# Ledger of designs, part 114: designed miniproteins, single chains, continued (4)

Each design is a single chain, and the fold is of that chain. pLDDT is the mean over its residues in the fold that is shown.

## One batch from the design tools (miniprotein)

Design m15959
Fold by ESMFold2-Fast:
Structure m15959 (fold): chain A 80 residues (1-80)
Amino acid sequence: MVEELKKLTEEGSEIGLEMTKISQEMARLRKQIDEAKKNGDKKRAEALQKKLDELTQKHDELSAKMKEIVKKIKELREEL
């Protein structure tokens, strides 16, 4: 139980850091896409949009994993 709680907490921390990094990259990509569109650089805007879509999917997957970890940690803490 205590070892499982520690492992889940570590996994949650790792996912949280990765999600934060992805969120920052997504924000930067949105600004770059807007700039590329304003400059008429359609090729760059399209490439950046594809990367943003990939990061959005990854962020959603990590968010789902985080919710599961948080739920398990909460259940374990209620027993301790």
Scores: mean pLDDT 83

Design m15960
Fold by ESMFold2-Fast:
Structure m15960 (fold): chain A 71 residues (1-71)
Amino acid sequence: LKKLAEKLKEAAEEEGIELSDEEALEAAKAAVEQVESLGVEKAKELLEAADFGTEKERELAEEIIKEVEKK
């Protein structure tokens, strides 16, 4: 979760957005809960079908799935 929050902060900084540690952690939790609701297998299938615009977007999606798998 913390690693995902750090990656979210880095992505936001590149877009010129300043996220607090609390905001980044809250966003990470929301993303993890969303994938848990969807199911890991479906999330992986969507990830394989997805056309990501940037490498960072793909890395963020992979980290979300990893956090769900840890639970």
Scores: mean pLDDT 72

Design m15961
Fold by ESMFold2-Fast:
Structure m15961 (fold): chain A 94 residues (1-94)
Amino acid sequence: MLDFIRTTVRRISRLLRDGRFDDARRVHRDAVDRIRQQYRDDPDLLRSAITALGSGVATVVSLVRQGRGDVAEDRGIRSAEDSFQRSMDRLNRR
């Protein structure tokens, strides 16, 4: 799952940097639908994956809007990874 989130954040970052906003929105929606389908029977992993993707995308959008598109991919991916690891750490403590 984490590799899928990284790849999706990278793709969205590149589309947003190229001004392809409608394509970026479609990729995000398709990724959310795919995560929901794959983790239908695991609500904790579903919530963790959706939260991580959302964190990465929010970071990318913020940086692109500030004219910092060159760092948006790396920071977006790191934001998603940190969010996912934090969620997995909580699940492992159960």
Scores: mean pLDDT 84

Design m15962
Fold by ESMFold2-Fast:
Structure m15962 (fold): chain A 94 residues (1-94)
Amino acid sequence: MEEAVEEIIEELKKAGFPEEMIEELRKGYEEGELFKGYVRAVRIYVEESGDPELRDEFLAALRRAIATAERRELTPAQAAGVEEARRILAEEEA
């Protein structure tokens, strides 16, 4: 699993993804909060792209993730990701 994550990170670097996104992905994996790291990384990518359609899709995906979490037992990593999603939605709706 670690080797596969490193390969993905290297591909993202070559594709020109923001360093901040790559660091959040790596940090999330190292902390066992991969889902939280993923949510943060995607947010950085969406903001850097400036694409309103990507932003709308991202926010809709966060809302779906939160709604799904209400009906399921979560791992600590999933719970951290859901809380980060709630925080992002609160910031965007302010």
Scores: mean pLDDT 63

Design m15963
Fold by ESMFold2-Fast:
Structure m15963 (fold): chain A 82 residues (1-82)
Amino acid sequence: MEEIEKLRKEYEEEVKNAETLKAQLDSAQGAVDALRRTVEADGGAHEPALRQAEDLYNTLKAQYDEEVKRAKELKERIEKLQ
């Protein structure tokens, strides 16, 4: 397999992974927003669940940012080889 074709395949894989993480991140943001409204309504009974949802959001965001960075680096390498 040509080097450039291997890099393109890796780039497509990272883009797909980033899209999956973006969907999970959007879902996690929705969960955080819903729990914030619940905590406001119930006087803090769901505060531990909100904190866990925020921790998950932050973890997913870090993973998403890393995948986006890796995809960008792969794209730049592909462009340099063309």
Scores: mean pLDDT 83

Design m15964
Fold by ESMFold2-Fast:
Structure m15964 (fold): chain A 100 residues (1-100)
Amino acid sequence: SSEIEETIDYLKLVGESILKAVESPNNSREEIIEAVEAAFKKLIDYFKSKGYEEAAKLVEEAGKKIIEVIEDESLSREEKIKKIKEIIDKLIEKVKEVLS
């Protein structure tokens, strides 16, 4: 119970960090991509170290979707932020389900 709660809180903190990076007007696309990739690599490694293989896969898939959104030149900054928030929220919900 407490380990699962700690894991979910860590995921939420990482999601908040990614959103702050994306919302910063001074961050370049490349800086945002590097921040997302680094954060998600740490999450994937953490989840794998705990044996949470399904959760690690969900994090990997969400990370790919976030990078695709950031790289999509057809989307405005505001549209990118909205889509990334939706991806993170859905990831947190799915991880809670598979760890329950």
Scores: mean pLDDT 84

Design m15965
Fold by ESMFold2-Fast:
Structure m15965 (fold): chain A 101 residues (1-101)
Amino acid sequence: ASDKEITDGVALISRGVANVVAKIYASKGLEKAKELALQIGELMSEYIYSKYNGDKEKSKEQLLEISKAYRQLAKELEDEPKWKQSEEQLAKKYEELAKKL
């Protein structure tokens, strides 16, 4: 019971952070980057639940989808090189995490 409540809270935090990042991209007119940031928040929430349930196969799938979404996000940030580099680093991080499962 308590473990599920903690998991629900962590998932909510992930979505909250995604909303803040999405607002920043929206303020720059980067609508596709905004959509991808929100999608990453949803995928992260799903990964947190898969990890909580001990589902390694599902967790790996979600980590690969997160990595893919970060790569797509980086492509939308051609005019923002520091942000592009950060999103590319996150894509690699989540791909490597998936390979270790």
Scores: mean pLDDT 85

Design m15966
Fold by ESMFold2-Fast:
Structure m15966 (fold): chain A 84 residues (1-84)
Amino acid sequence: LVELAEKTAEGVAKKIIESYKAGDTATLQQLTDQLQQLADSLKDSAPEASKLFQKAAQYLKNGDAEKAAKYLKEGLVKFAEEYE
């Protein structure tokens, strides 16, 4: 699960950076909303992953796509560790 999560995290992080470079604000806004919903849903079951997804959403909202991608990767890996 952790190895699969790392590969998935890398792909999603790449999508965030590419969307930012392309100026795809609609995709970035949708990803921000999805990250916030994910963080809220995991608050009790995976609090550390939830905090990382909240940071990712906050940085993405502020236009810092690289930091958003970093925290999203860390959050996905942390979440997967809960299942191993």
Scores: mean pLDDT 76

Design m15967
Fold by ESMFold2-Fast:
Structure m15967 (fold): chain A 68 residues (1-68)
Amino acid sequence: KEKEIKASNLWTAANVARVAADASRYAAEIMRKNPENKELADQYERDGVNAERTADELKAEAEKIEKE
């Protein structure tokens, strides 16, 4: 039962990170519409990439617990 809870928590964390990645990419897209916001757009793009990596790592850990 403990393994199920741990995996569930990791899946939740992975989903939160994925939502953060999507939000950051969307923010980058909005910011890119104004060239004056290039630095801010680049920062959001980097945040999105980092959040996606975190989501993938958390998903892999959850799957490892579930699948051995």
Scores: mean pLDDT 82

Design m15968
Fold by ESMFold2-Fast:
Structure m15968 (fold): chain A 91 residues (1-91)
Amino acid sequence: ARAELEELIRKLSEALGLNEEELQLVLDLAEGRIEEVNKRLNSPDTLEEVQAAIRRIAAQAEKGREAIAAEKDPEKREQGELLLRLYLLLA
């Protein structure tokens, strides 16, 4: 399950141009690790960077749709659609 989710997130990250920290934020959100996301958002050193990453992910949501549409595995496509919906809620 996690390996499959990580593969889908990697494909979305390539389509959206995410870096390593942004990819980890996506993984934390996808796995329901809200506490870890909140910890990063409350860090004075990372707050602005994390908020910028969230905005960038939301702004590139339409590019993510192309990656999801290209996914032939229905389980991975469903996971991608869920992640896209979560990012749109963050915008």
Scores: mean pLDDT 62

Design m15969
Fold by ESMFold2-Fast:
Structure m15969 (fold): chain A 86 residues (1-86)
Amino acid sequence: SAAIEQLRQLKEQVKNAKNIEEAYNIALQAVKLALDTVPDELIPRVIGLTLRLIGGFLDAKNLEEAKKAALEVIDELIALLEEQEK
């Protein structure tokens, strides 16, 4: 699917992010893509992942922790969309 492939590309962009703001903005793009893609019944699950992302960035003390938070959320968004394609 185009959405899953775009999430994988955003995941690679997070790995190459040079600062916390860049990693956060890429992760927000992934959340927006998921919200635009999922059926209404999955919106609460995506919102839950968004809150987890925000918490992870507030707790992050350095770029590596921020990247970890972003990558974990993007991986869960990919898994969520893959479950919907079966």
Scores: mean pLDDT 86

Design m15970
Fold by ESMFold2-Fast:
Structure m15970 (fold): chain A 60 residues (1-60)
Amino acid sequence: SLKEDVLKQVREKMEELNNDKSLSKEEKEEKADLYLAIASTRLSPELVKEVKKIIEEKLK
């Protein structure tokens, strides 16, 4: 489904971000916050909630 495809892309992007050893924890959090802000303008509130959960799980 489109929802599953979006969540897969979010997981892949957050894994890339978390594995980027050139970035500090603060820089990773800033990039994740920007990603969430952009997602919030494009996606439903329910899907944004799932994106936020993925970000919190992948960056901790």
Scores: mean pLDDT 81

Design m15971
Fold by ESMFold2-Fast:
Structure m15971 (fold): chain A 65 residues (1-65)
Amino acid sequence: MKIIAVGLGPTEEEGLETARKGKERDGADDIIGRAAKDGAEGRAIVEELRKQYPDADIGMAGSLP
């Protein structure tokens, strides 16, 4: 099963940086960076990604801003 490291931050660039660090540490196959202003938005993003990639293991890298 494909493992995707998802990084969330105040900007998409910061989210992508967090995702890259998660991939390097934990060995994920792919990375996704997204901007999230709070926990509710972050949760919605993760749920959306799980719907888009139902055959993938979506792992959170880092915390919300």
Scores: mean pLDDT 77

Design m15972
Fold by ESMFold2-Fast:
Structure m15972 (fold): chain A 62 residues (1-62)
Amino acid sequence: MIKEAEEAIKKGNLDEAFKLVQEAVQRGEDLDKVTSLVKELIEKGEKRAQALLEAIKAQKAV
């Protein structure tokens, strides 16, 4: 999921990248890499990624 999300971001397909990152968060995969990808999506203008970042913070706080 993470590698596919990175490729989607490189291609400018933010919708696909967001979907892949969301699945990675739900699966609990490599939260550090996922956090970096979520921040990159926010920088690229994907506002939905902000809610996903808050979900990751909640997982780390538990």
Scores: mean pLDDT 76

Design m15973
Fold by ESMFold2-Fast:
Structure m15973 (fold): chain A 66 residues (1-66)
Amino acid sequence: MKVRITDATVLLPDGSQVRATSVEGELVEDLGEPFYVVRNAVITLPDGSEIDMGEKPVLVAGGTVT
């Protein structure tokens, strides 16, 4: 299922965290609010830049799911 999560924290595969304005991708697992696993994620940062994660799943914490 395609999802958009706004104003969330993303845990990257290297263990770093980024604050995202939005995350768009495929929801693969709902771990219960506020945690979501998203694949094919495009992360939009507060400066408007984007990170394309490809097939690597990311953990998203918080935000608003639409």
Scores: mean pLDDT 78

Design m15974
Fold by ESMFold2-Fast:
Structure m15974 (fold): chain A 78 residues (1-78)
Amino acid sequence: IEELKKEIIEVGEKIIEKITDPKLKELAQKLLELIKKSTDIKELLSNTVGLYLLAEKANLKEEAEELNKLADKLLELL
């Protein structure tokens, strides 16, 4: 869990760096804070999916694909 969480945070930080839309950037920052505070797999998964959808909206396809794979790994742990 901690290893997956660490990888999700690293992808989230890349997303924040690459987003040019101020509103999407603010939402990504809030989701990343929720991810950092997530203490259970369901919370972490929910927030990771939220960040994935935001990355898709921002057309960050590489980062979105990385988050999708990490979300799948979290689903395997449920």
Scores: mean pLDDT 83

Design m15975
Fold by ESMFold2-Fast:
Structure m15975 (fold): chain A 120 residues (1-120)
Amino acid sequence: SPLQEELQAWLQRQLELYEAGDEAAILAEVKVLVITYKQQHPIWKDLLLSPRAKLSRNPVSVVVALGEVLLKAEELGLSDEKLIELYRRAVQLALESVNDENVSGKELLERLEKILEELQ
């Protein structure tokens, strides 16, 4: 669909910014995505679902949630290379899953949890 093509292009752009080392551009584009996603999905604001339940809805939700964590960590001066790498891995996995109906947000989250354990 056109929306899947736009999301795939956006995810690809995020990987390119990461490879270029342009953290400021990544943070700026993540901020736009988070604001836009929350405006388009009001239910995300009002549901008192566990974070895992919210993240399991689709791969883009995982990227948005990690983007929010990344932005908050940056504001608090707590951002580190492990968090940036986790975000990059989430973007890569979401890009793979946009064209693969067999990869759920839950599976993406389980893969990210394994990567996080390996980074500790």
Scores: mean pLDDT 60

Design m15976
Fold by ESMFold2-Fast:
Structure m15976 (fold): chain A 82 residues (1-82)
Amino acid sequence: GARGAGAALARLAGDGPDEASTEAAARAAATMLGVGPEDGEEVARRGARLSGSEDRASAEAAGRALIEAAVEAGRAPPAAPP
């Protein structure tokens, strides 16, 4: 679930070992994709589906790329107010 996705995000982000911050990043990615914010693992799965992949490895790769992009965007403060 989100815990696993959070751990992966921590490694990608390289900011810290705590799962809480990585879970927050996963929820942000879920929000960007329009998926429920509670399950970062579901975000990875949905991301892979949008790419048209069905393989488990491809699903993980697509999900990681999507989450990595979301984390990178979240690191920098927003350029313009909403």
Scores: mean pLDDT 49

Design m15977
Fold by ESMFold2-Fast:
Structure m15977 (fold): chain A 99 residues (1-99)
Amino acid sequence: GLRELLEQHLAFVVARHHPSAEEVEAMRAMIDPLLAEAERIAAESAEDAALLAELLADPAGFWLRQAREQGLPPGTLASLAAWAEAQGRLDEAAALRAL
């Protein structure tokens, strides 16, 4: 990942150029917040990929779970229920209409 790449690059710079302790601390002060932000973005991207995989595997079940946990507008619930019914997912369609 980006963390390993940046840590390897910093190690290479230290090995090749022998910067002072103050210069290394200055580089770490710049890199550490960027690594933390990159790790946060990577974690969010991994969650998004997992959610997409769940959506593709069972779209009706995914949207029913989202409706129960997050809430969805009534028009969206009606459209999803009609779609689920058209796919033969009658239990999920009934559950969406009950919300």
Scores: mean pLDDT 75

Design m15978
Fold by ESMFold2-Fast:
Structure m15978 (fold): chain A 98 residues (1-98)
Amino acid sequence: MSESVGYVEAEGEANGKLVEEGRYVEETSSGEVTVHETKTEKEAPEELLGGKGSLVGAAVIRDGKEGEYAEYTYNGKTLTLSEGELAEEAKELKEKLK
């Protein structure tokens, strides 16, 4: 099992680890914990880092200082969903992350 630290480095001070197959946990410097769901624990970090386009979809739901936001990766591209967009798409993905 591998740590998922590559993509969490973008936050400066975060640490991620695989807790179960297809699930990663990251902890930020603020102590926030985020659970990710992906197709494979080894594939997801590479896709998030490189944007290779092999990953069909993955979501990272975060509880930020100003509210929740989501990072959604699809077909190798990553976008950040604001609170306005979070209410529909990200909540659907969040259901998979529990």
Scores: mean pLDDT 40

Design m15979
Fold by ESMFold2-Fast:
Structure m15979 (fold): chain A 80 residues (1-80)
Amino acid sequence: SLEEWKAAAEEVADEAERIAREVAEELGADELAAKFGAMVGTLAAGAALAAGASREEARKEMEDAARGAVEAMLRIDERS
């Protein structure tokens, strides 16, 4: 149902936020980079689940995407 999908999406968003914050702290990135990482991680996990990936596979995609987004934000800051 749509409600079941919404509950799963909220769970994914909460997990992506936690992972992105941990990655940002690890890399010395700011709050904006953490928020961007959470957004990108959530979208990557959602796309993986929609494509039939397992929750474990979706979590891996979320972690990789969140990390990549935080690293990209740091690179932009270094070039500015």
Scores: mean pLDDT 81

Design m15980
Fold by ESMFold2-Fast:
Structure m15980 (fold): chain A 65 residues (1-65)
Amino acid sequence: SKMKEFIENLKKGLEEASGAEVEVEEKDGTLYVKLYGASEEDQIKAEIIAGLFGIEMGKKVEIIK
């Protein structure tokens, strides 16, 4: 599905950018992203990338701790 492809692309992009393990969960049209083992700097970087992906695809993306 379109959503599945978007989630897979977002996850891959964030893993490549942060070097961390990434989980993505969809709830009520919002994508919640959790990064495992990311530094504070990599978390900020991932947040910027996730925001850009969200704008491009018209989806809300949030990083959770």
Scores: mean pLDDT 78

Design m15981
Fold by ESMFold2-Fast:
Structure m15981 (fold): chain A 66 residues (1-66)
Amino acid sequence: PKDEVSGEEVENPIISSVSGELVGPKHTLVTKKGEIVSYKDVVEKKIEVADTPENKENLAFGKKAV
């Protein structure tokens, strides 16, 4: 069992490093430090995310949903 906060993709709900709330795997964003956060955390605290395709897709999805 690996830590969800380590930036690993897991089947179970992931915990945000910033808010401490459970985040669904499709709404998970990884910071440049490898921390897992939600779209709202990124927008509210202006967190820099890693330049991965997954993050770009989830950012676009979060922006459209908000």
Scores: mean pLDDT 64

Design m15982
Fold by ESMFold2-Fast:
Structure m15982 (fold): chain A 69 residues (1-69)
Amino acid sequence: SMMKKLGEELFEKIREGERLALENRDEERLEELGKEIEKVLNDPKNKEAIEIALELLYEERKRRAEELR
């Protein structure tokens, strides 16, 4: 579905932004990603896509936390 694709794209953009921020790399790309993410988050039509992205982020962060324990 379109919302699944958008949610997966949103998830990947958030992941890229987190990596760039942690590494202090590419401020221009980080700003671009922030604007793209904010645009998706501010559109109420994207609720399903946002929920998909949050679920993917939760699962990734849970996996990383388990690796550190």
Scores: mean pLDDT 82

Design m15983
Fold by ESMFold2-Fast:
Structure m15983 (fold): chain A 85 residues (1-85)
Amino acid sequence: GSFTVTFEVTKKKDGTIEVKVKSNKSPQGEEMAKKMQEGIKEKGVKNSKYGSIAGKKYPMKQENVISSKVVSHNGTTSTIEVTLK
């Protein structure tokens, strides 16, 4: 069955990005949050395969992802919902 994880993505004042699992804590959700944070840190926001920051579309490039969407944006924080296989 499908499984939905919600992430909170925050841009800090120094330009670093922090990713947290907001709801539906699972090993898969925590692993995805780590990979998302590492990808943004290593390649920067513009070159990250894990999506867009500041409430823009979230294009996930992983084969087990059914859908991804930005649910809300408030200042420096975006909430992203991802549904997995």
Scores: mean pLDDT 57

Design m15984
Fold by ESMFold2-Fast:
Structure m15984 (fold): chain A 90 residues (1-90)
Amino acid sequence: SARREAAAERARELALRAVRAIKDARKAAATAILLIGAAISAEWGDWAAAANDLAGAAELLEEAAEEEPESAEELRALAEEARALAEELA
């Protein structure tokens, strides 16, 4: 459905933005894995799994913001977008 495709695309866009914003390669990879997982779950219509992965990604983005103060504003904005999408899909 158009709703599943739109939600999956938003999660993939968050993954690309997170990888570009997070300097720590391991944290960037972990965050991307959760956001890609959310996109896959959204495509399958598993809204609960998608919301859970988005919430997990938001937590990693908040941790990255604490570790990378120079990027904290952008990382917290990404965390808020991931949380908002999680609430929308739950």
Scores: mean pLDDT 89

Design m15985
Fold by ESMFold2-Fast:
Structure m15985 (fold): chain A 80 residues (1-80)
Amino acid sequence: GRRRIAEEATRETGRALGLSEEQIRLAYEIAMRALEEESNIGDAKKLATERVDEEVPKELRLEVKAAAHSGIDAAWLNLP
């Protein structure tokens, strides 16, 4: 389902960026919340960015945001 695809994409991107398992889980939870609250991909990515800015330390925001956005993209789009 969409949740599995989002989880796998978030984990793959997070691991590539050197995120810990805890940070990957946070990115996934942010992505899933955004997917549940918003009806389009652009708004979901915007909400995920806002949540990262609120919940994640500044030094990790780029990496966690990238992982969360990867999960959102995978859930809405087919990954190559």
Scores: mean pLDDT 82

Design m15986
Fold by ESMFold2-Fast:
Structure m15986 (fold): chain A 105 residues (1-105)
Amino acid sequence: SEEENQKLLDVADEFLKKVEEIAEEMKKDPSQKEAAEEFLKIVKTGVKDFKKTLEEYGAEDKLKLESSVGVLRIAVSVAKKLLSEEDQKKVNEVVDEFDEKIKAI
């Protein structure tokens, strides 16, 4: 439905905003700037691909949606290896919130 599609887009936008906030905080340490920028680039690409899949197939194609969420989760899991243990914990909390909100739709 259009309502389910909009809810999924809103959840993806909220996820990206929270990731951007983590990356901005990391950039306050000059030694972490490159890692923060690379991490954010990977996550932004993954979110863009997720939104594209949602636009092409809609929320009704559960298999395509689940596959796209899986790809995004893998991308974030790989990207967070660039981060400190403390920043990885912050990212894990944001990912868990994203996963719970997606499952509720």
Scores: mean pLDDT 86

Design m15987
Fold by ESMFold2-Fast:
Structure m15987 (fold): chain A 61 residues (1-61)
Amino acid sequence: STLTVTIIVPISTPLSDVEEKLRQAALEAAKKNGKEVTKIELTDVKVTDKYKILTFRIELK
């Protein structure tokens, strides 16, 4: 199974904070579906004047 997660953060947000938000979202999705996270892939990056919008594909088994 695959899931798409989008993280929207201010432009000034450090990568470590993005990684933590992603980790929390992936963990929540895995628990909700009774599955384990097997892979996380960054599929899209959009940058606006105020925000970074990052889209990830999460593989669950």
Scores: mean pLDDT 82

Design m15988
Fold by ESMFold2-Fast:
Structure m15988 (fold): chain A 104 residues (1-104)
Amino acid sequence: SSLILRLGQLLGTLEILIYVLNTYRPDLPADIRQQLRRLVDVGRELLAQFEAGQPNPALLQEFQRLARELVAQLRAHWPDDPATAALTRLLDEIVELAEQLLQE
């Protein structure tokens, strides 16, 4: 489906952006970096489940919750930071995609 393809694309973009942030923003707290790694891991597991035709709704809800919490933290602590702005926009797209997947 187009939504599954989009999930893979957004996860790929997220991994690239995490690499960029780890390289150019070593000042970002370790807890934020750990949450980003967890989001990628959960997203990859979800992608595999969707490809197998057996998505776990609880894992999808957890994926959405993790993305929303990261958006809230980034907006609260780095509201005008251009380096995190791209990450925040991508995480918003992930939240919207997760909402669409939950409605199927």
Scores: mean pLDDT 85

Design m15989
Fold by ESMFold2-Fast:
Structure m15989 (fold): chain A 61 residues (1-61)
Amino acid sequence: MKKLGVVVAPTEEKAQEAAEKLLEIGADEVLKLVGATREEGMALAEELRAQGIAVTGVDVG
């Protein structure tokens, strides 16, 4: 199973920086939520974990 990171950031640049950090700590893929709220990112991560997806980190920039 692939390990997934979730990033919430106000801009694509900040989302990309956070995504690179999550990839370095062991995420295989990263979902970038540009312009989303912290609550939306956390809710998505919880939903993905509930579906059996291994979420390695959530970064809020």
Scores: mean pLDDT 75

Design m15990
Fold by ESMFold2-Fast:
Structure m15990 (fold): chain A 60 residues (1-60)
Amino acid sequence: SSERLELALSAVLGAAADLRARLSREQLIKIAEEVAKRAKDESEYVPLAVELVREAAARQ
């Protein structure tokens, strides 16, 4: 749903800012889609966003 993706995107943007990760808009959206897909509940959004943002930043 669009609401789940919006919450996931908010978590991903927060994680990217906190980690000072320089990711493209396309990378942030893809990570948000993956968070929304994997998260079973809202408590998992922030931990998954942090994990996936760290992984994406490490590949740059």
Scores: mean pLDDT 83

Design m15991
Fold by ESMFold2-Fast:
Structure m15991 (fold): chain A 69 residues (1-69)
Amino acid sequence: SAAAEEKARQIVIKAAQEIADELGGPLTLEGMRRLVERLEEQAKKSPDPAVQEALRRIAEGLRAQIDAA
């Protein structure tokens, strides 16, 4: 659903910001790898199956982009 997609998007933005803060700068390729791992962890913890699936799809897409880089 659009609501689940938007919630997943907000989780991604928050996770990316937290990783950037941990690194002390903008996300590099290594930061993107950490983001994928964090999104997979967030998907496992999500109580909403639709949000869980949306997060898994986003993580899969990011991993494919990283592997292609």
Scores: mean pLDDT 82

Design m15992
Fold by ESMFold2-Fast:
Structure m15992 (fold): chain A 83 residues (1-83)
Amino acid sequence: SVEEMRKRTKERFEKSSELFEKGEKLGLETIKLGNENLDEAEKKYEEGIKEVEKLGKELGDEISAGLEQGMLEIALSVQKLAS
């Protein structure tokens, strides 16, 4: 239903906000570490950015799958009307 699609969209926006918050926190923590130990800051940034990129890809894949499913449902509805 449209209501279920709206709910899923809201949940995805909330996940996006959380992901941006994680990236922001990573940036601040990396800057703080850079003042103490550059090697530790570089390692933390590499590990953190890899995780953020993974989460971003997973969210992107989830959005793409949702769009594909929605398009399939529309196509099936059109096919039923044409039959």
Scores: mean pLDDT 69

Design m15993
Fold by ESMFold2-Fast:
Structure m15993 (fold): chain A 61 residues (1-61)
Amino acid sequence: MLSPEELLETILSDHPNLSEEAKARIREALERYHAGELSERETLRIIMGVVHAERTGKPVA
């Protein structure tokens, strides 16, 4: 995964069952990364947290 766009496509492809809310969260994080507001590490942590919450049903993510 080289670009945020490729990462987004990969995440959505692997996790097509993500809610609209989860997809919006991921999109927002990637937009902030493109704007230079988030580091690569922070962006990945947010995305992983959102995916983890959807997959495991944990109350915190």
Scores: mean pLDDT 71

